# Ledger of designs, part 67: designed miniproteins, single chains, continued (3)

Each design is a single chain, and the fold is of that chain. pLDDT is the mean over its residues in the fold that is shown.

## One batch from the design tools (miniprotein)

Design m10302
Fold by ESMFold2-Fast:
Structure m10302 (fold): chain A 77 residues (1-77)
Amino acid sequence: GRLVVERVGTEGDLITVTLRAEDTGERFTLRVDISKVGEDKAHNLLEEASQQIVEAVRAGRFDEARRIARETNRRSL
């Protein structure tokens, strides 16, 4: 399946990236708090997680993509 970046937003120290699978309409939302992990790590986490979600969806592993999004969001808490 194909993934598109639907939205990128910044709200204070919170960066949010929403990816959408075109074929299913399923959304994967990544959130990272810069104040908790630092700016460089926040950007690296978002880029790595986005890449992993793209690869998982392309391989048909939607459960893996969901886990990556969930774990990334938990690490920002």
Scores: mean pLDDT 82

Design m10303
Fold by ESMFold2-Fast:
Structure m10303 (fold): chain A 94 residues (1-94)
Amino acid sequence: MPSLEELLAELRRLMDEIVALAPTPEAQELRDSGLKLIELIREHGSDPSYHETLVMGVRYLRDRALRLARRHALPEAVVRRFEEVTDRLEEHLR
């Protein structure tokens, strides 16, 4: 399994890629939300009392990304990579 830091770095790269593929206010808002979530996971990821909130954040980010991907016909490879990274982040926070 990749390290937490590797997963957070990949999530950042994926959000940058999504903005590049669909340069819309919605994609920028997704990226801004994701960057805030990355910071929260770095700050609180080792504290079990935050895990439910962080998992909800990851799930919400995934749902938003998938809806955006459907609307803008993003490549399936990007969608799958986003799902894999967010699933692995949830596993780290369980």
Scores: mean pLDDT 86

Design m10304
Fold by ESMFold2-Fast:
Structure m10304 (fold): chain A 63 residues (1-63)
Amino acid sequence: SDEALAEELERRLVRAYLEGRITPEELRAALVDGDEAARRKIAEVLGVSEEELTRYYRYRQSL
């Protein structure tokens, strides 16, 4: 489900953030400002496809 996908991606995001692979500024740019370059970097760091990342963003926007 989209909820299960979001939970898994958010777990990976937290891990990447704690490991220093994503900065607070990059995270804000991707999640708050909608910066496409920052979103692409997050997808690469999390090891997900463009399609999975798009599904995640749409799920978050629907909340």
Scores: mean pLDDT 77

Design m10305
Fold by ESMFold2-Fast:
Structure m10305 (fold): chain A 90 residues (1-90)
Amino acid sequence: MTEKEVKIRELRAIVEALRHLREETGHPFFDEAIEVVERVLKAVEEGKLTPEDIQELRALRDRILKEHPDDPLARRVAGFLDTVIDLLED
C-alpha cells in the first residue's frame, strides 16, 4: 500500500509537469504523453497495471524521439516517460 501511494504521488507530479509544459509550448506530443501517463496512473490506482501498459510507454518514448530527433522538448518528454517506466518496474 505505502509503495503504491508513493508511485501514485510521483505519477501525478509527472502528469502536472507535462501539463505545465503543454500549456507553455503547445506541442501536440505532450497531449499524447499526458493521456498515456494518466491511463497508467488509473491502472496503478485500480491495481490493474499490465506489462502492455509499460510497453505502450516505451513505444511512445521511442516514437516521440524518432519523430522529433532534434527537439529538446521531445527529449524532456522522453525523460519523463523513462522516469514513469523506472518507477513502475521497481
Scores: mean pLDDT 81

Design m10306
Fold by ESMFold2-Fast:
Structure m10306 (fold): chain A 82 residues (1-82)
Amino acid sequence: EIVLEGTGLLRDGTVYPATVVLTEKIDEHSFNGIYEGKEVGVVTREPIEVGDVAGITERTGVPASELTEDDLIGFLKVTKVS
């Protein structure tokens, strides 16, 4: 289990503290995760580092190559990896 803590960013410029728990690895750049009790997709680079920006998607279980910009619901700027 990998925990990402950071700053959540919405498309309208809204900024909020966010924590996402990565639950499943789909491919090198795509994960399933949980944010506030809801399942989300997470698109990030490997290895995940502080300062990275992860894309948060409504679709889960999808390889990064099949995700589009329309799947994005927000971003997470990573400040801590556990």
Scores: mean pLDDT 78

Design m10307
Fold by ESMFold2-Fast:
Structure m10307 (fold): chain A 88 residues (1-88)
Amino acid sequence: AEELLKEALALLQSMPAEKQAAFLAAVAAATAPLAERAARIDAGEASEEERRALEAEALRKWAEAAKSQGAVGAEAGELFEKALELAE
């Protein structure tokens, strides 16, 4: 799973700077509702199950954001989805 995430990130980094910026903006917007849950996890106030659920939801949001960035982004999004499937 970690190797798939690294490959996905490498593909995203190979995109033009404009597409990278669009991806990061899309991720920030998609994950903003998760910030309160992430803060609880960082504070040690969440269970391991809550942490795994947030990680799975974040990976799903990353996959959706990546797929909106064209062909290379779609390939990266598929790798995020595969990592999510292996984690579930």
Scores: mean pLDDT 76

Design m10308
Fold by ESMFold2-Fast:
Structure m10308 (fold): chain A 67 residues (1-67)
Amino acid sequence: DREARMEKLAGQFFLAGMGPEAMGLSDDELDRILQTMGVDVDAWRALTPAERREVLERAARLEAELA
C-alpha cells in the first residue's frame, strides 16, 4: 500500500519532468513545483525524509530507463 503510493508519486514526479535534477532541489523548491504541477503535496509531505528520497530516486531511475 505505502509502496504503491510511493510508486504513484514517483510516476507523478517523472511526468512533471522531475527526473535526476529533482535530487538537487531544496524541499521548498520541490514543494512549489509540486503544487504547480498538481502533484499530491499532502501525500508527499506525509512521507519521512527517507521515503521522499526513495520517491526521488525512483523518479530518477524512470528517467534513466527511458533515456
Scores: mean pLDDT 71

Design m10309
Fold by ESMFold2-Fast:
Structure m10309 (fold): chain A 80 residues (1-80)
Amino acid sequence: SSQMDSLTSQFQTVITQNRDIIQQLVDQGRTTDADNLGNQMDNINTRFYSSIRNNDVDSMQSQISQMQGLNQQGQSVVNS
């Protein structure tokens, strides 16, 4: 559906932003923080893929919100 496609596009955008934050943490030598955020991102990504398979729009929206939360958390760590 067009809503599923829109949500997938939104999720890909947030993943790209989170990868940039993880790279900034690596560049700062904060490898443990980078690994922790990467692991959380991978867990959400796995759940998002499952939600796509199940046509579960509500779960997809929840996972986008979770990924956005990781973006905010990661940015706070980069800025500390």
Scores: mean pLDDT 89

Design m10310
Fold by ESMFold2-Fast:
Structure m10310 (fold): chain A 61 residues (1-61)
Amino acid sequence: LSDEEILAIAEKYLSKEDAEELVRLIREQGLDNALVRAVLEGKMSPEQASALAKDLEAAAK
């Protein structure tokens, strides 16, 4: 997936600024660590993080 594709999917769950930060964290730390951090910082619920991960996996195929 390109950064633009990840950003578009993340913007369904996050503000534009938080989605841009999530893309950066995914590139630096990987998807799982980036999502855990977003949940712990209160930017998304665990359910939203799970849905985002599934959307990204589906888009990668």
Scores: mean pLDDT 82

Design m10311
Fold by ESMFold2-Fast:
Structure m10311 (fold): chain A 91 residues (1-91)
Amino acid sequence: MKIVLSPQATAALLLWSLEDPLSKYFKISLDVEEIDGVITADVTITAEKKYEDKMDEVAERLRKFISEFLGAKEENVKVTKIVVDEPLKSL
């Protein structure tokens, strides 16, 4: 059975935005699902090219935060990194 955990995803992103000072430079989307009692998370992190050097650091902190917040194993938190040449406000 597949359960979509949208309120949990929203709460996690809100708390992350308050805890990480670099969060404002990254666009983050988070989908959380429970499949047969296993919690999985798909995270997409998007940054402007000028913040590409910080992306791995932010992605690793975000993965650990989501894992701890949801009680999911780190291996079940998939992180996709996207770098754009355009300003995020134009997207």
Scores: mean pLDDT 76

Design m10312
Fold by ESMFold2-Fast:
Structure m10312 (fold): chain A 62 residues (1-62)
Amino acid sequence: TRGEGAEAGGAAASAGRDPEEAARRYAKLFGTPLEHALAAARAASAGDSVAAREHALKAQEA
């Protein structure tokens, strides 16, 4: 398919809002390691690649 790029932009924008609530629920279920994964996702959405990487590494360590 030749029109795949259009969906990527729209999906990223819409999904960016919902992950905050979804991640909060995931952190509640798992607790600690997923809290860092949530922080990494938020940092990535905000454009902070450095912070996102640090939190992702801590999530993997847990």
Scores: mean pLDDT 62

Design m10313
Fold by ESMFold2-Fast:
Structure m10313 (fold): chain A 88 residues (1-88)
Amino acid sequence: SPLQEALARLAERYRAEAEKLKGTLRGEFYELVSELLRAIAENAPEEEIEKLIKELEKLAEKMPPEEREGVLEFIEQLKKTIELVRKE
């Protein structure tokens, strides 16, 4: 699927950004985003996708207040995107 290929490429981009930010909470967040996008691209089980989303939300809670709001908004947008991709 062109969409699955696009998600896989996006996962690689987030992994590259995570490497640039290695040792930071933002780098850890981008690594988890990469794993989530890869899981969606590979049509992983719903339980795996839900677990990764929960880990992202937990990591967002550890971030400074100035970054946390934007990160939580990003997670909500990502959840909506997953919902749309899985609706046939």
Scores: mean pLDDT 82

Design m10314
Fold by ESMFold2-Fast:
Order: sequence, then structure tokens, then C-alpha cells
Structure m10314 (fold): chain A 94 residues (1-94)
Amino acid sequence: MKQKEIDERILKLTDEAVELSQKAVELMEEARKNPETREELYKQAQKLIDEARKLVDEIEKLLPYASPETKARALEAISLVDSAIDYVEALLKE
């Protein structure tokens, strides 16, 4: 098992998941300010959150094989993504 290759894949997936979750939050903030585009932005935010969840699932499958340092970083990123998903879903229920 090449731990370095697994660590590099996890770090790339965490960076992508965080970026997608942050973009979803930004779209929700924009939707609150612009009622005319709200429905379209809500659909885009939902798509980004769904994609971020799929990346988190992939990270969790690789996590048992990661170095302790990479595992710690990945768990922190997953926590940030989960918080962003909760925020977006709370706004979508309004």
C-alpha cells in the first residue's frame, strides 16, 4: 500500500469538497439578496452540496489508509463541509 498516494488523493478530495461547500454558501447568500435569481441559485447550491457529499463519502472510504496527519486534516475539512451543508439546507427549508 502506497500511503503517500492515498494521502495525496485525500488532500485533493478535501480541497475540492471544501471549495464546493463554500461556493454553495456564497450562492445562498446571493439568493437572499436577489429574489429574481433565488430559485436558480438554490438549485445550483443544492447540486454543489450533493457533489460535496459524494466527495466526503470517497474521503471516508480512504481515511482508514491515511497517515495520521492527513487523517486529521481530512476530519477537519469534513467538519467544515458538514457545517456548510447544514447551513445551506436550513436556508433551503425557509
Scores: mean pLDDT 86

Design m10315
Fold by ESMFold2-Fast:
Structure m10315 (fold): chain A 72 residues (1-72)
Amino acid sequence: AAAADAVAEHVRLLGQEGASPEFIANAVRMALKALGAEEKAPEYAEKVRQALTDGNLDEAARIAREAVEEAL
């Protein structure tokens, strides 16, 4: 729970600071890799990138949380 909350909050903070969708998506991918979820990391990273490209920061954070919860 704490790890999923931390990753979701990190996505929100990076988005608020004006980081690119690609940078934020890569940060999520690296977090999932660190948790041992490398196989799913590219799929979730692309979903986060797409949500951010669509201007939906809340959806990007939700996807990142879901990805971490599935990895644990």
Scores: mean pLDDT 83

Design m10316
Fold by ESMFold2-Fast:
Structure m10316 (fold): chain A 92 residues (1-92)
Amino acid sequence: MEELAEEIARAAEAGDLEAAREAARRYGEELARLLAERIAEEIGLSPEEVREGAVRQAEGLAEFAVAHPELAEEVRRMLIEDGRLARELAEE
């Protein structure tokens, strides 16, 4: 997940919206793979709904970073932290 967060930030700094969205989609899919069933059970949604939400949120952050490249490092840090927490929760 750290590699995908780096790819999103790099694409955003380059102004490459399509590359940033593609990396964000892959990030959201990986996040959902780790947590979707657990989150769905806890909040009463389907795993597919959680996956769609995760992908959409990641794409939104990537679009924000492309619009505000001065904040790309902040977005990268948030995505790395979220990915780390997701992996920790999945391993419990």
Scores: mean pLDDT 79

Design m10317
Fold by ESMFold2-Fast:
Structure m10317 (fold): chain A 74 residues (1-74)
Amino acid sequence: SAEEKVKKLLEELEKKQKEFLEQMAKIATPDPALRPEVIRLTAEALRAIGDTLTEMLKVASIEEIHKLDEKMKK
């Protein structure tokens, strides 16, 4: 169903966000030499998030996605 599809995509989004935060934690101290890597990781994360949201929007509205996300959190 559309609801199950959105739930799976929300789980994938959370996993990708966690992976991004873990990578960013490794770059905790600002270092000019790491700036290109930070930009690359940020751009990749934004694209992955955008792609996942685009897939969800094919089967559900933004309001429906928001309601499902709230139901999945605790």
Scores: mean pLDDT 72

Design m10318
Fold by ESMFold2-Fast:
Structure m10318 (fold): chain A 61 residues (1-61)
Amino acid sequence: MSGRELVREIARKLGVSPRELAQALGVSEGTLIRAATRTGGNMEELARLLGVDPRVLSDLA
């Protein structure tokens, strides 16, 4: 799965758009795509790589 598809899947699970997800995490959409590619879409690893508390992702859902 491409990084873009991983970001779309994560955003869908959280009920937000990819743009809203990137904005909530304080990163560009491109940075989010690269992080998702490196972590295989694992939200805990994604949050850690971006320096964000994993609870922020839970709060979006």
Scores: mean pLDDT 77

Design m10319
Fold by ESMFold2-Fast:
Structure m10319 (fold): chain A 85 residues (1-85)
Amino acid sequence: SLREDYEEIVEAIKDLESIEDILNTALELLKKRYPNLPEILRLREAASIVSEVVLGRPIMLFFEASGEPLTRENVIEQLKGWSKF
């Protein structure tokens, strides 16, 4: 469930310092749980959970509002940009 995914990801990333390591760890956990799910859907879930943990708010609202493509690179860029505020 989303709650179980959230708790596992939070525990796995709590001691990580880099945005890249945090996102990669979340993506690896989701790939283990949902190996047959399209990568874009795992990235969407990882971005939602990581942004909640790192920024205290969902980054997916930005992608939905801006029309920017949901890619790993764009997620990292937005997380880094917003974490400086």
Scores: mean pLDDT 78

Design m10320
Fold by ESMFold2-Fast:
Structure m10320 (fold): chain A 75 residues (1-75)
Amino acid sequence: MISNEELREYLRLTEKWFEEQKPKLSKEEQELAEKLLKALKEVIDEAIANNEGDISVINKKIKERALKILEEFKK
């Protein structure tokens, strides 16, 4: 099971990676990436608040939100 501290670290590293990539992205790619990052933050914050340590459950929620955002972005 993943710890709350590992989830926070994962989020921090992902945010750092995004900031490093941001100057290389188009405006459209930046908008999509920002929406995906916000969804990731919401899922991780909810998991920490609920003390959810099951990475399979967390990954499923991240995947579901990411797929919804990607489908909305195509429209």
Scores: mean pLDDT 79

Design m10321
Fold by ESMFold2-Fast:
Structure m10321 (fold): chain A 78 residues (1-78)
Amino acid sequence: TPTPPTEEPEVYVETDVRSVPLPDGTIHVTGTLTAVARGRPVATEEIDETFPDADAAGRFMRERVERMLEIGREHLRE
């Protein structure tokens, strides 16, 4: 079982999210965003939202990911 100790200590957001286009033209997005810093989950945000279109969903997700990345970066500075 390879466990390389040199995995980069980056902040990243683990996305376990699914998007389902609905018959009414809306998009339902469910799942979780987890901010990971130094290989540890430091914050989790649950998503269960319906958006009028893909652009709205994309903007929301981009904003949430940026927020989670900021939380992770704060943990790297500690």
Scores: mean pLDDT 76

Design m10322
Fold by ESMFold2-Fast:
Structure m10322 (fold): chain A 88 residues (1-88)
Amino acid sequence: KEALEKARELAREALEKAKDPEVQALLERLIEAIDRLLAGDESAIDELRDTLVELKKKADELEKEGKLEEAKLVKELLKRISKLLSES
């Protein structure tokens, strides 16, 4: 529970800094999936996993496009969320 709450805070902070509309949409999906899990909806775990995979792919695409700051924002978010979830 605490790991999901921290992951939500990190995703919200990343959303405030994000400039790419696709990154913003993926972060909104991530927050929604976390909110559903916190409410006890276990079906949201698949959406959480899928959204994290899409964010990883998007970060790699942004890096290839030379959007290095946006790519770094997404990569650092994913690293921090991964650590929180693995420690739980």
Scores: mean pLDDT 83

Design m10323
Fold by ESMFold2-Fast:
Structure m10323 (fold): chain A 80 residues (1-80)
Amino acid sequence: VTVTGTGTLYAAGAREVAGIGTAKVDGKTTFVPTEITAHPDGTFTGKATFKSPVVAEITVTLYAAGAQGAVVGPTVVTVE
């Protein structure tokens, strides 16, 4: 299963964006490798891949370096 998300990063002077993905499968929380790409227009794209087709709740937390008070805006998630 592949999950993708796109959102807006509201941060002035952000140079780096890092994310941690978590998935809840059968009541267990697992850290999932998440690829985060920041775009010049202030948006970002996140992608997480699971080895098995499962029903999972996914949370991605973003951290921006070089920006004080960074806020991540709405994220649209697609599961395939």
Scores: mean pLDDT 52

Design m10324
Fold by ESMFold2-Fast:
Structure m10324 (fold): chain A 58 residues (1-58)
Amino acid sequence: SYIEELKKKAKDKDDLAHVRSLEAVAKVAKVGHSKEDLEKGLKELGEEQQKQMEKLKA
């Protein structure tokens, strides 16, 4: 999986924090751990946040 490959390449705390962020995205969006699935999850979460922001502006 993409997340596992990133974990193996992680060198410091910032790299590990990035990996953990992607794991959280996969969990929340209920997508797989492939690069494609993670990109879909990020886009879906971004759209949801934008819709919530618009509702709060009203």
Scores: mean pLDDT 74

Design m10325
Fold by ESMFold2-Fast:
Structure m10325 (fold): chain A 72 residues (1-72)
Amino acid sequence: MIDEIGELVKKAVSLEESDETAERVGRAVKRSLERGDLEEAFLAIAVWLATSESEEAKELLQKAMDLVRELM
């Protein structure tokens, strides 16, 4: 499940590869998952979901948030 969350976030970052915010948030989520800080990972994904204009990225981020919530 953590690997699946990482892959969803990675795909979302790739859709917005010119967006500095997406790269920063993707990096923060990866570090949070590596530390087992699920609350930090959830908040980072939520912030990016709120700012994203890509419908495909929003769907990936929503799935990632749902998976993080299941681990909490």
Scores: mean pLDDT 75

Design m10326
Fold by ESMFold2-Fast:
Structure m10326 (fold): chain A 89 residues (1-89)
Amino acid sequence: DEEALKEGKELLLKKAKELGIEVDESLSEEELKEKLKELEKKYKELAEEAEKKIEEFGELKEEEVKKFIEESEKLYVKGGLLKLKLEEL
């Protein structure tokens, strides 16, 4: 059913937009799922790298530490929300 396939794709696009993630609307549902999984992995890796830098470089300026924490949390939250949305589909 071509209509059912479009509906699944529209749900993925809507969820991506709600998470503030820009995706190409011309992608198939399978390609979109793969892209969202890659973004989740990337966000998780960036969050882990930021946390590691905070632990290894405790000598960073307080403002830089706060920025790393905020970016780490933001990336982790985006990755976690993306995973939840993908598991719900």
Scores: mean pLDDT 62

Design m10327
Fold by ESMFold2-Fast:
Structure m10327 (fold): chain A 87 residues (1-87)
Amino acid sequence: MKEEEIDKEVEVALGLIIVAIAKKYNTPLSDSEIEKLKRAAEIAEELGDYDTAIELYRVIADSAEQRGNTELAEEYRKKAEELEKKK
């Protein structure tokens, strides 16, 4: 495995850890955490890990909706639904 591939797996793992902590403690995600989740979701999709990408996109959508950005929330929900159909 190349170092770049390990870095991608680590980025996905960090995204999942952020989600787990936020859900357990019901804490709002920061802008920095949202950007990390976007990156993790894109990498998970690239790696063919659609289940992880779907989970991350749904969390991003929920966070966008809580901030009043319904358009962004709909965009990420659609991304998750499209990946669900590829399974």
Scores: mean pLDDT 79

Design m10328
Fold by ESMFold2-Fast:
Structure m10328 (fold): chain A 102 residues (1-102)
Amino acid sequence: STLSGSTSVTTAAGSSASASFTLSVPDGATVTLTANASGSGAGTVLVYVDGKEVASVNVAAGSSASTSGTLTLAGGDHTITVKVRNLGTGTVNATMTAVATS
């Protein structure tokens, strides 16, 4: 069976923002996290599982960037967070998808 979750966040110039969702998985589930970033601004996108950084990517102004990671998680609820740092001008949009297979 496949379980999934997703979230998105947009940052204003010179700021940071984050969004989270809860993913509930059976024990030993393999979770693939994919983060995509784009926008008129340059920034860094950071992905966290239970408060621990598991992936990051930098995006240049007017470009797109993506990163992915695969983790095996213990059963139960996990908090998946995407954080975007926009240290310049313009906006940065990030989307994150988590897909769990057991």
Scores: mean pLDDT 83

Design m10329
Fold by ESMFold2-Fast:
Structure m10329 (fold): chain A 79 residues (1-79)
Amino acid sequence: MTAEALRRDAEIGAASPDPKDRELGELAARMAEAAEAGDLEALEETARRIADFAVEEYGAARADAEAAAQAVVEAARAD
């Protein structure tokens, strides 16, 4: 389930000594909470912020980051 995958990512991030990984973990935790609550507006907003973070901090391609974020939103919506 999408929320379970996001919770796992949040746990991994929280355990990381890297501040960037911990910040990404916090975003994943917020997205998991939105998915669990069925808050589609918060889910889409958090997905956009994760995509922006991936582009800005990890140098991900914008199209790839947005496609990955949208796939998570659609998976959570289907659950």
Scores: mean pLDDT 76

Design m10330
Fold by ESMFold2-Fast:
Structure m10330 (fold): chain A 82 residues (1-82)
Amino acid sequence: MTGSDLSGEQLSELVNYMKNVLKLDDETVDRLMRFLFTVDLSSLSEEELAERLIEASEGKISREKARKLAQKVHELIEKQKA
């Protein structure tokens, strides 16, 4: 668990966003969450994170959905630092 970047509550919000807003299946959500745990999220720009998310999903998410997810991740990181 990457407690340095996202809290448990924020991780739950992110999973909910992927499933209910982005309409991703459980397998894709699991793959993306595993990826997010292996990368230093604070070192990646929103655009760089979106590209990495597309690669991590093996193209199962569109560029538009990847950008929305990257934006949500950055929003949660910024909110945690406040």
Scores: mean pLDDT 77

Design m10331
Fold by ESMFold2-Fast:
Parts: sequence; C-alpha cells; structure tokens
Structure m10331 (fold): chain A 65 residues (1-65)
Amino acid sequence: MLDEAEREELARRLAEKLSPRVTEGRRAAGVTDEPVEVAVEAARRAIEDAEIYNQLDALIELAEK
C-alpha cells in the first residue's frame, strides 16, 4: 500500500504525463484555463480507485513508462 507521500508523488507523475494532453484536448474543445490541479485531482482519484480494485501496479507502470 502507498503511504501519503508515495501517493502524492504518483499523482504528480500521472498529472505530468496527462496535463499537456488534457490541456490540449480541453483547449481544442473550447475550454480554457484548465489548471494542472485538475489533472492532479483526476490522478488522485485514479490512485484511490486502483487501490480499491487492486490495480495499483498497473497505475504505477503507467506513471513510470
């Protein structure tokens, strides 16, 4: 199980990978001012779900590749 610091670090890594594409996608859809914080929140929820469904290894692999 991830501790709080490990969970936060994983969320940042996921947000770093997702943020540029999320920003581009939302801008293309006419949505502006998408903050990186939205990507971080999405990553935190994904980690929480992965912990519940025992898919944490898959999320870590996604963040690390």
Scores: mean pLDDT 64

Design m10332
Fold by ESMFold2-Fast:
Formats: C-alpha cells, structure tokens, sequence
Structure m10332 (fold): chain A 73 residues (1-73)
C-alpha cells in the first residue's frame, strides 16, 4: 500500500468510526479508529509527521464526540 493510499484508507476508517460513534456503536467505532490510527502511524516517516497525523485524528474524533453530546463546536 502506498503512503497516499494508506492516508486515504485511514480517513475513510476515521469517518466510518465517527459515524458509528454517533450511532452509539462504540465497539464498531473503536475498530475503525484503531485501524485508522495504525494506517496513519505506519504511513508516517518521522516522529513529527506521526504527531501531526495523530493530532489531526484526535481533533476529528473530538469533533465527532462533541456532535454526539450536542455540544457547540
């Protein structure tokens, strides 16, 4: 898998995970998030890139959680 393909697949899993979380399917969301995180970490070539990708991932998950709770974002 190319780096570009891995990043695209990770984003797809992240979106599916957020959708599952919003539907109350926590176990399904966790499986998607774990896969997305693995793909991002495997694609990163430096610790700095890994940190940037994980920060992006965490922010996206937090936005999804805030929406589930009805919190303003």
Amino acid sequence: MSKEEALAEAERHLDRGIAALQAGKVDEANRHFMRAAKLLLDAAETDEEAQELMDWFSRRVEEGVAALRGEPV
Scores: mean pLDDT 78

Design m10333
Fold by ESMFold2-Fast:
Structure m10333 (fold): chain A 94 residues (1-94)
Amino acid sequence: SLEELQEGAIRALELATEELSKHVSEEVAKKVRELTEQIKEAIRNQDLETARELVEQLYAYGMSNAKTAEERLAVHGMYGIAVRALEELERALK
C-alpha cells in the first residue's frame, strides 16, 4: 500500500540519517537530523516536490561540510537512499 511505502521510506531515511551521523561532526549531524524530520513530514503529507528539494538541500549541506573522503561517501550513501525512496513514492502516486 502507499501507506506501507511511506512508512518504509521514512524508516530508510531514519536509518540512513543515524548511519551518516556516525561519520560527521555533532553540529553537522544535528542539521542533518533537522532536515530529515522535515523530509519525513513532507513524505507524510505526500508533498514529494518539497521532500525532493529538502533532500537536495541536505546533500548540498552535507557535501559542503564534509572534510574527508569517508564523510563524502557517507553523504553520497544517504543521498542515494533518499533519492531511491522518493522515486518509489513518486511511482506509486502516479
Scores: mean pLDDT 88

Design m10334
Fold by ESMFold2-Fast:
Structure m10334 (fold): chain A 82 residues (1-82)
Amino acid sequence: DPAAEAERRRRELEKELREFTAETIIEGYEAAKKKSTPEMQKLLDEFIEKVKEELSLDREERLKVSKEMADKRKEAIKKLNE
């Protein structure tokens, strides 16, 4: 089934992209921790753990978690850039 094969390929590419994005985000958070307050380090550790959790979730669960985390990540980035 060409449609099922295309969907599988898309999911494989999405997984690779998520893994690459997760590694990049984790590296950014780890770098930020070295220059951050203890409170911010705790928040960054939480985000790192959430990124790792997202990699193990199915698509539906990941979309739900991603939406919830988007605002938290944006707020943390604002605090780091102040």
Scores: mean pLDDT 73

Design m10335
Fold by ESMFold2-Fast:
Formats: C-alpha cells, sequence, structure tokens
Structure m10335 (fold): chain A 83 residues (1-83)
C-alpha cells in the first residue's frame, strides 16, 4: 500500500523511473511463478527484460508489451499444469 503511494509520488517527479520500478516488481512476481512451473526459458526471458529496464529505463514501453505477452503465456501454462 505505501509502496504504491511512493510510486505515485515518484511518477510526478520522474514518470519513467516510477514505471520502471513498477514493471520490475511485476517481473519479479512472474519470475517466481515461472520457476514454480519449471519454465527456465520464461525465467531467462523475464530476467533479460528486467536487466534491459535496469540498464535503459527509456525502454519501458517495449518492456511493458513484452511483460504482458509473457503474463498471458504464463497463465496458459498454469492452466495446462492444473488440468
Amino acid sequence: MKENEEIAKLFEKNPVEAIAKMLKKTIDYLIQKAKELGDEELVNELERIKKTIDEDPSKIVEARKEIQRLQNKLKELEKKRNS
């Protein structure tokens, strides 16, 4: 809760860094899920995106689209495992 407020405040001063911080948090969550499913390729892809954002925050738009694609792929894998 306070973390989300801090990101909102940062967004007013530096929108790119605020978005980058939010995306990294999302990536960390997805990495944990991918590891639980044993999908090493997905873990490596997520780690690469995280590194890209860390090195160049201006790529957040590209990274966000990639993260959304990987989130959908992860949900499909979870459904297959639970079926």
Scores: mean pLDDT 76

Design m10336
Fold by ESMFold2-Fast:
Structure m10336 (fold): chain A 113 residues (1-113)
Amino acid sequence: SLEELLEEIREKLAELRALAAKVPALAAPVAALVAATEEFLRLLEDPNASKEEIEEALERVQDKAQEVIAAATKILNDPKASQEERDNARRIMSLAEEIVDLLFEAYELRIES
């Protein structure tokens, strides 16, 4: 159901926030992704939101996810990064990709309703 999907998204956002606190270089990009995702979820749950508004919010999430992935990739390629920083960066990158995929599923369910 859409409610179950939204709960999974919120759980992944909470994990992103917790991990970003451990990797200062990712804090700002992750905060931007979280904010864009929360805006998308607000529009998705709004019965008066247009398809265009929801799609524009989804595009903003994709842009912020790409910024998170780019920043995480820099950490993974940094020879000075600790193993903990690399593990956390890899998990953050995976979560950003998973969130985008789940938001596309949520969007499809909303539009087909």
Scores: mean pLDDT 89

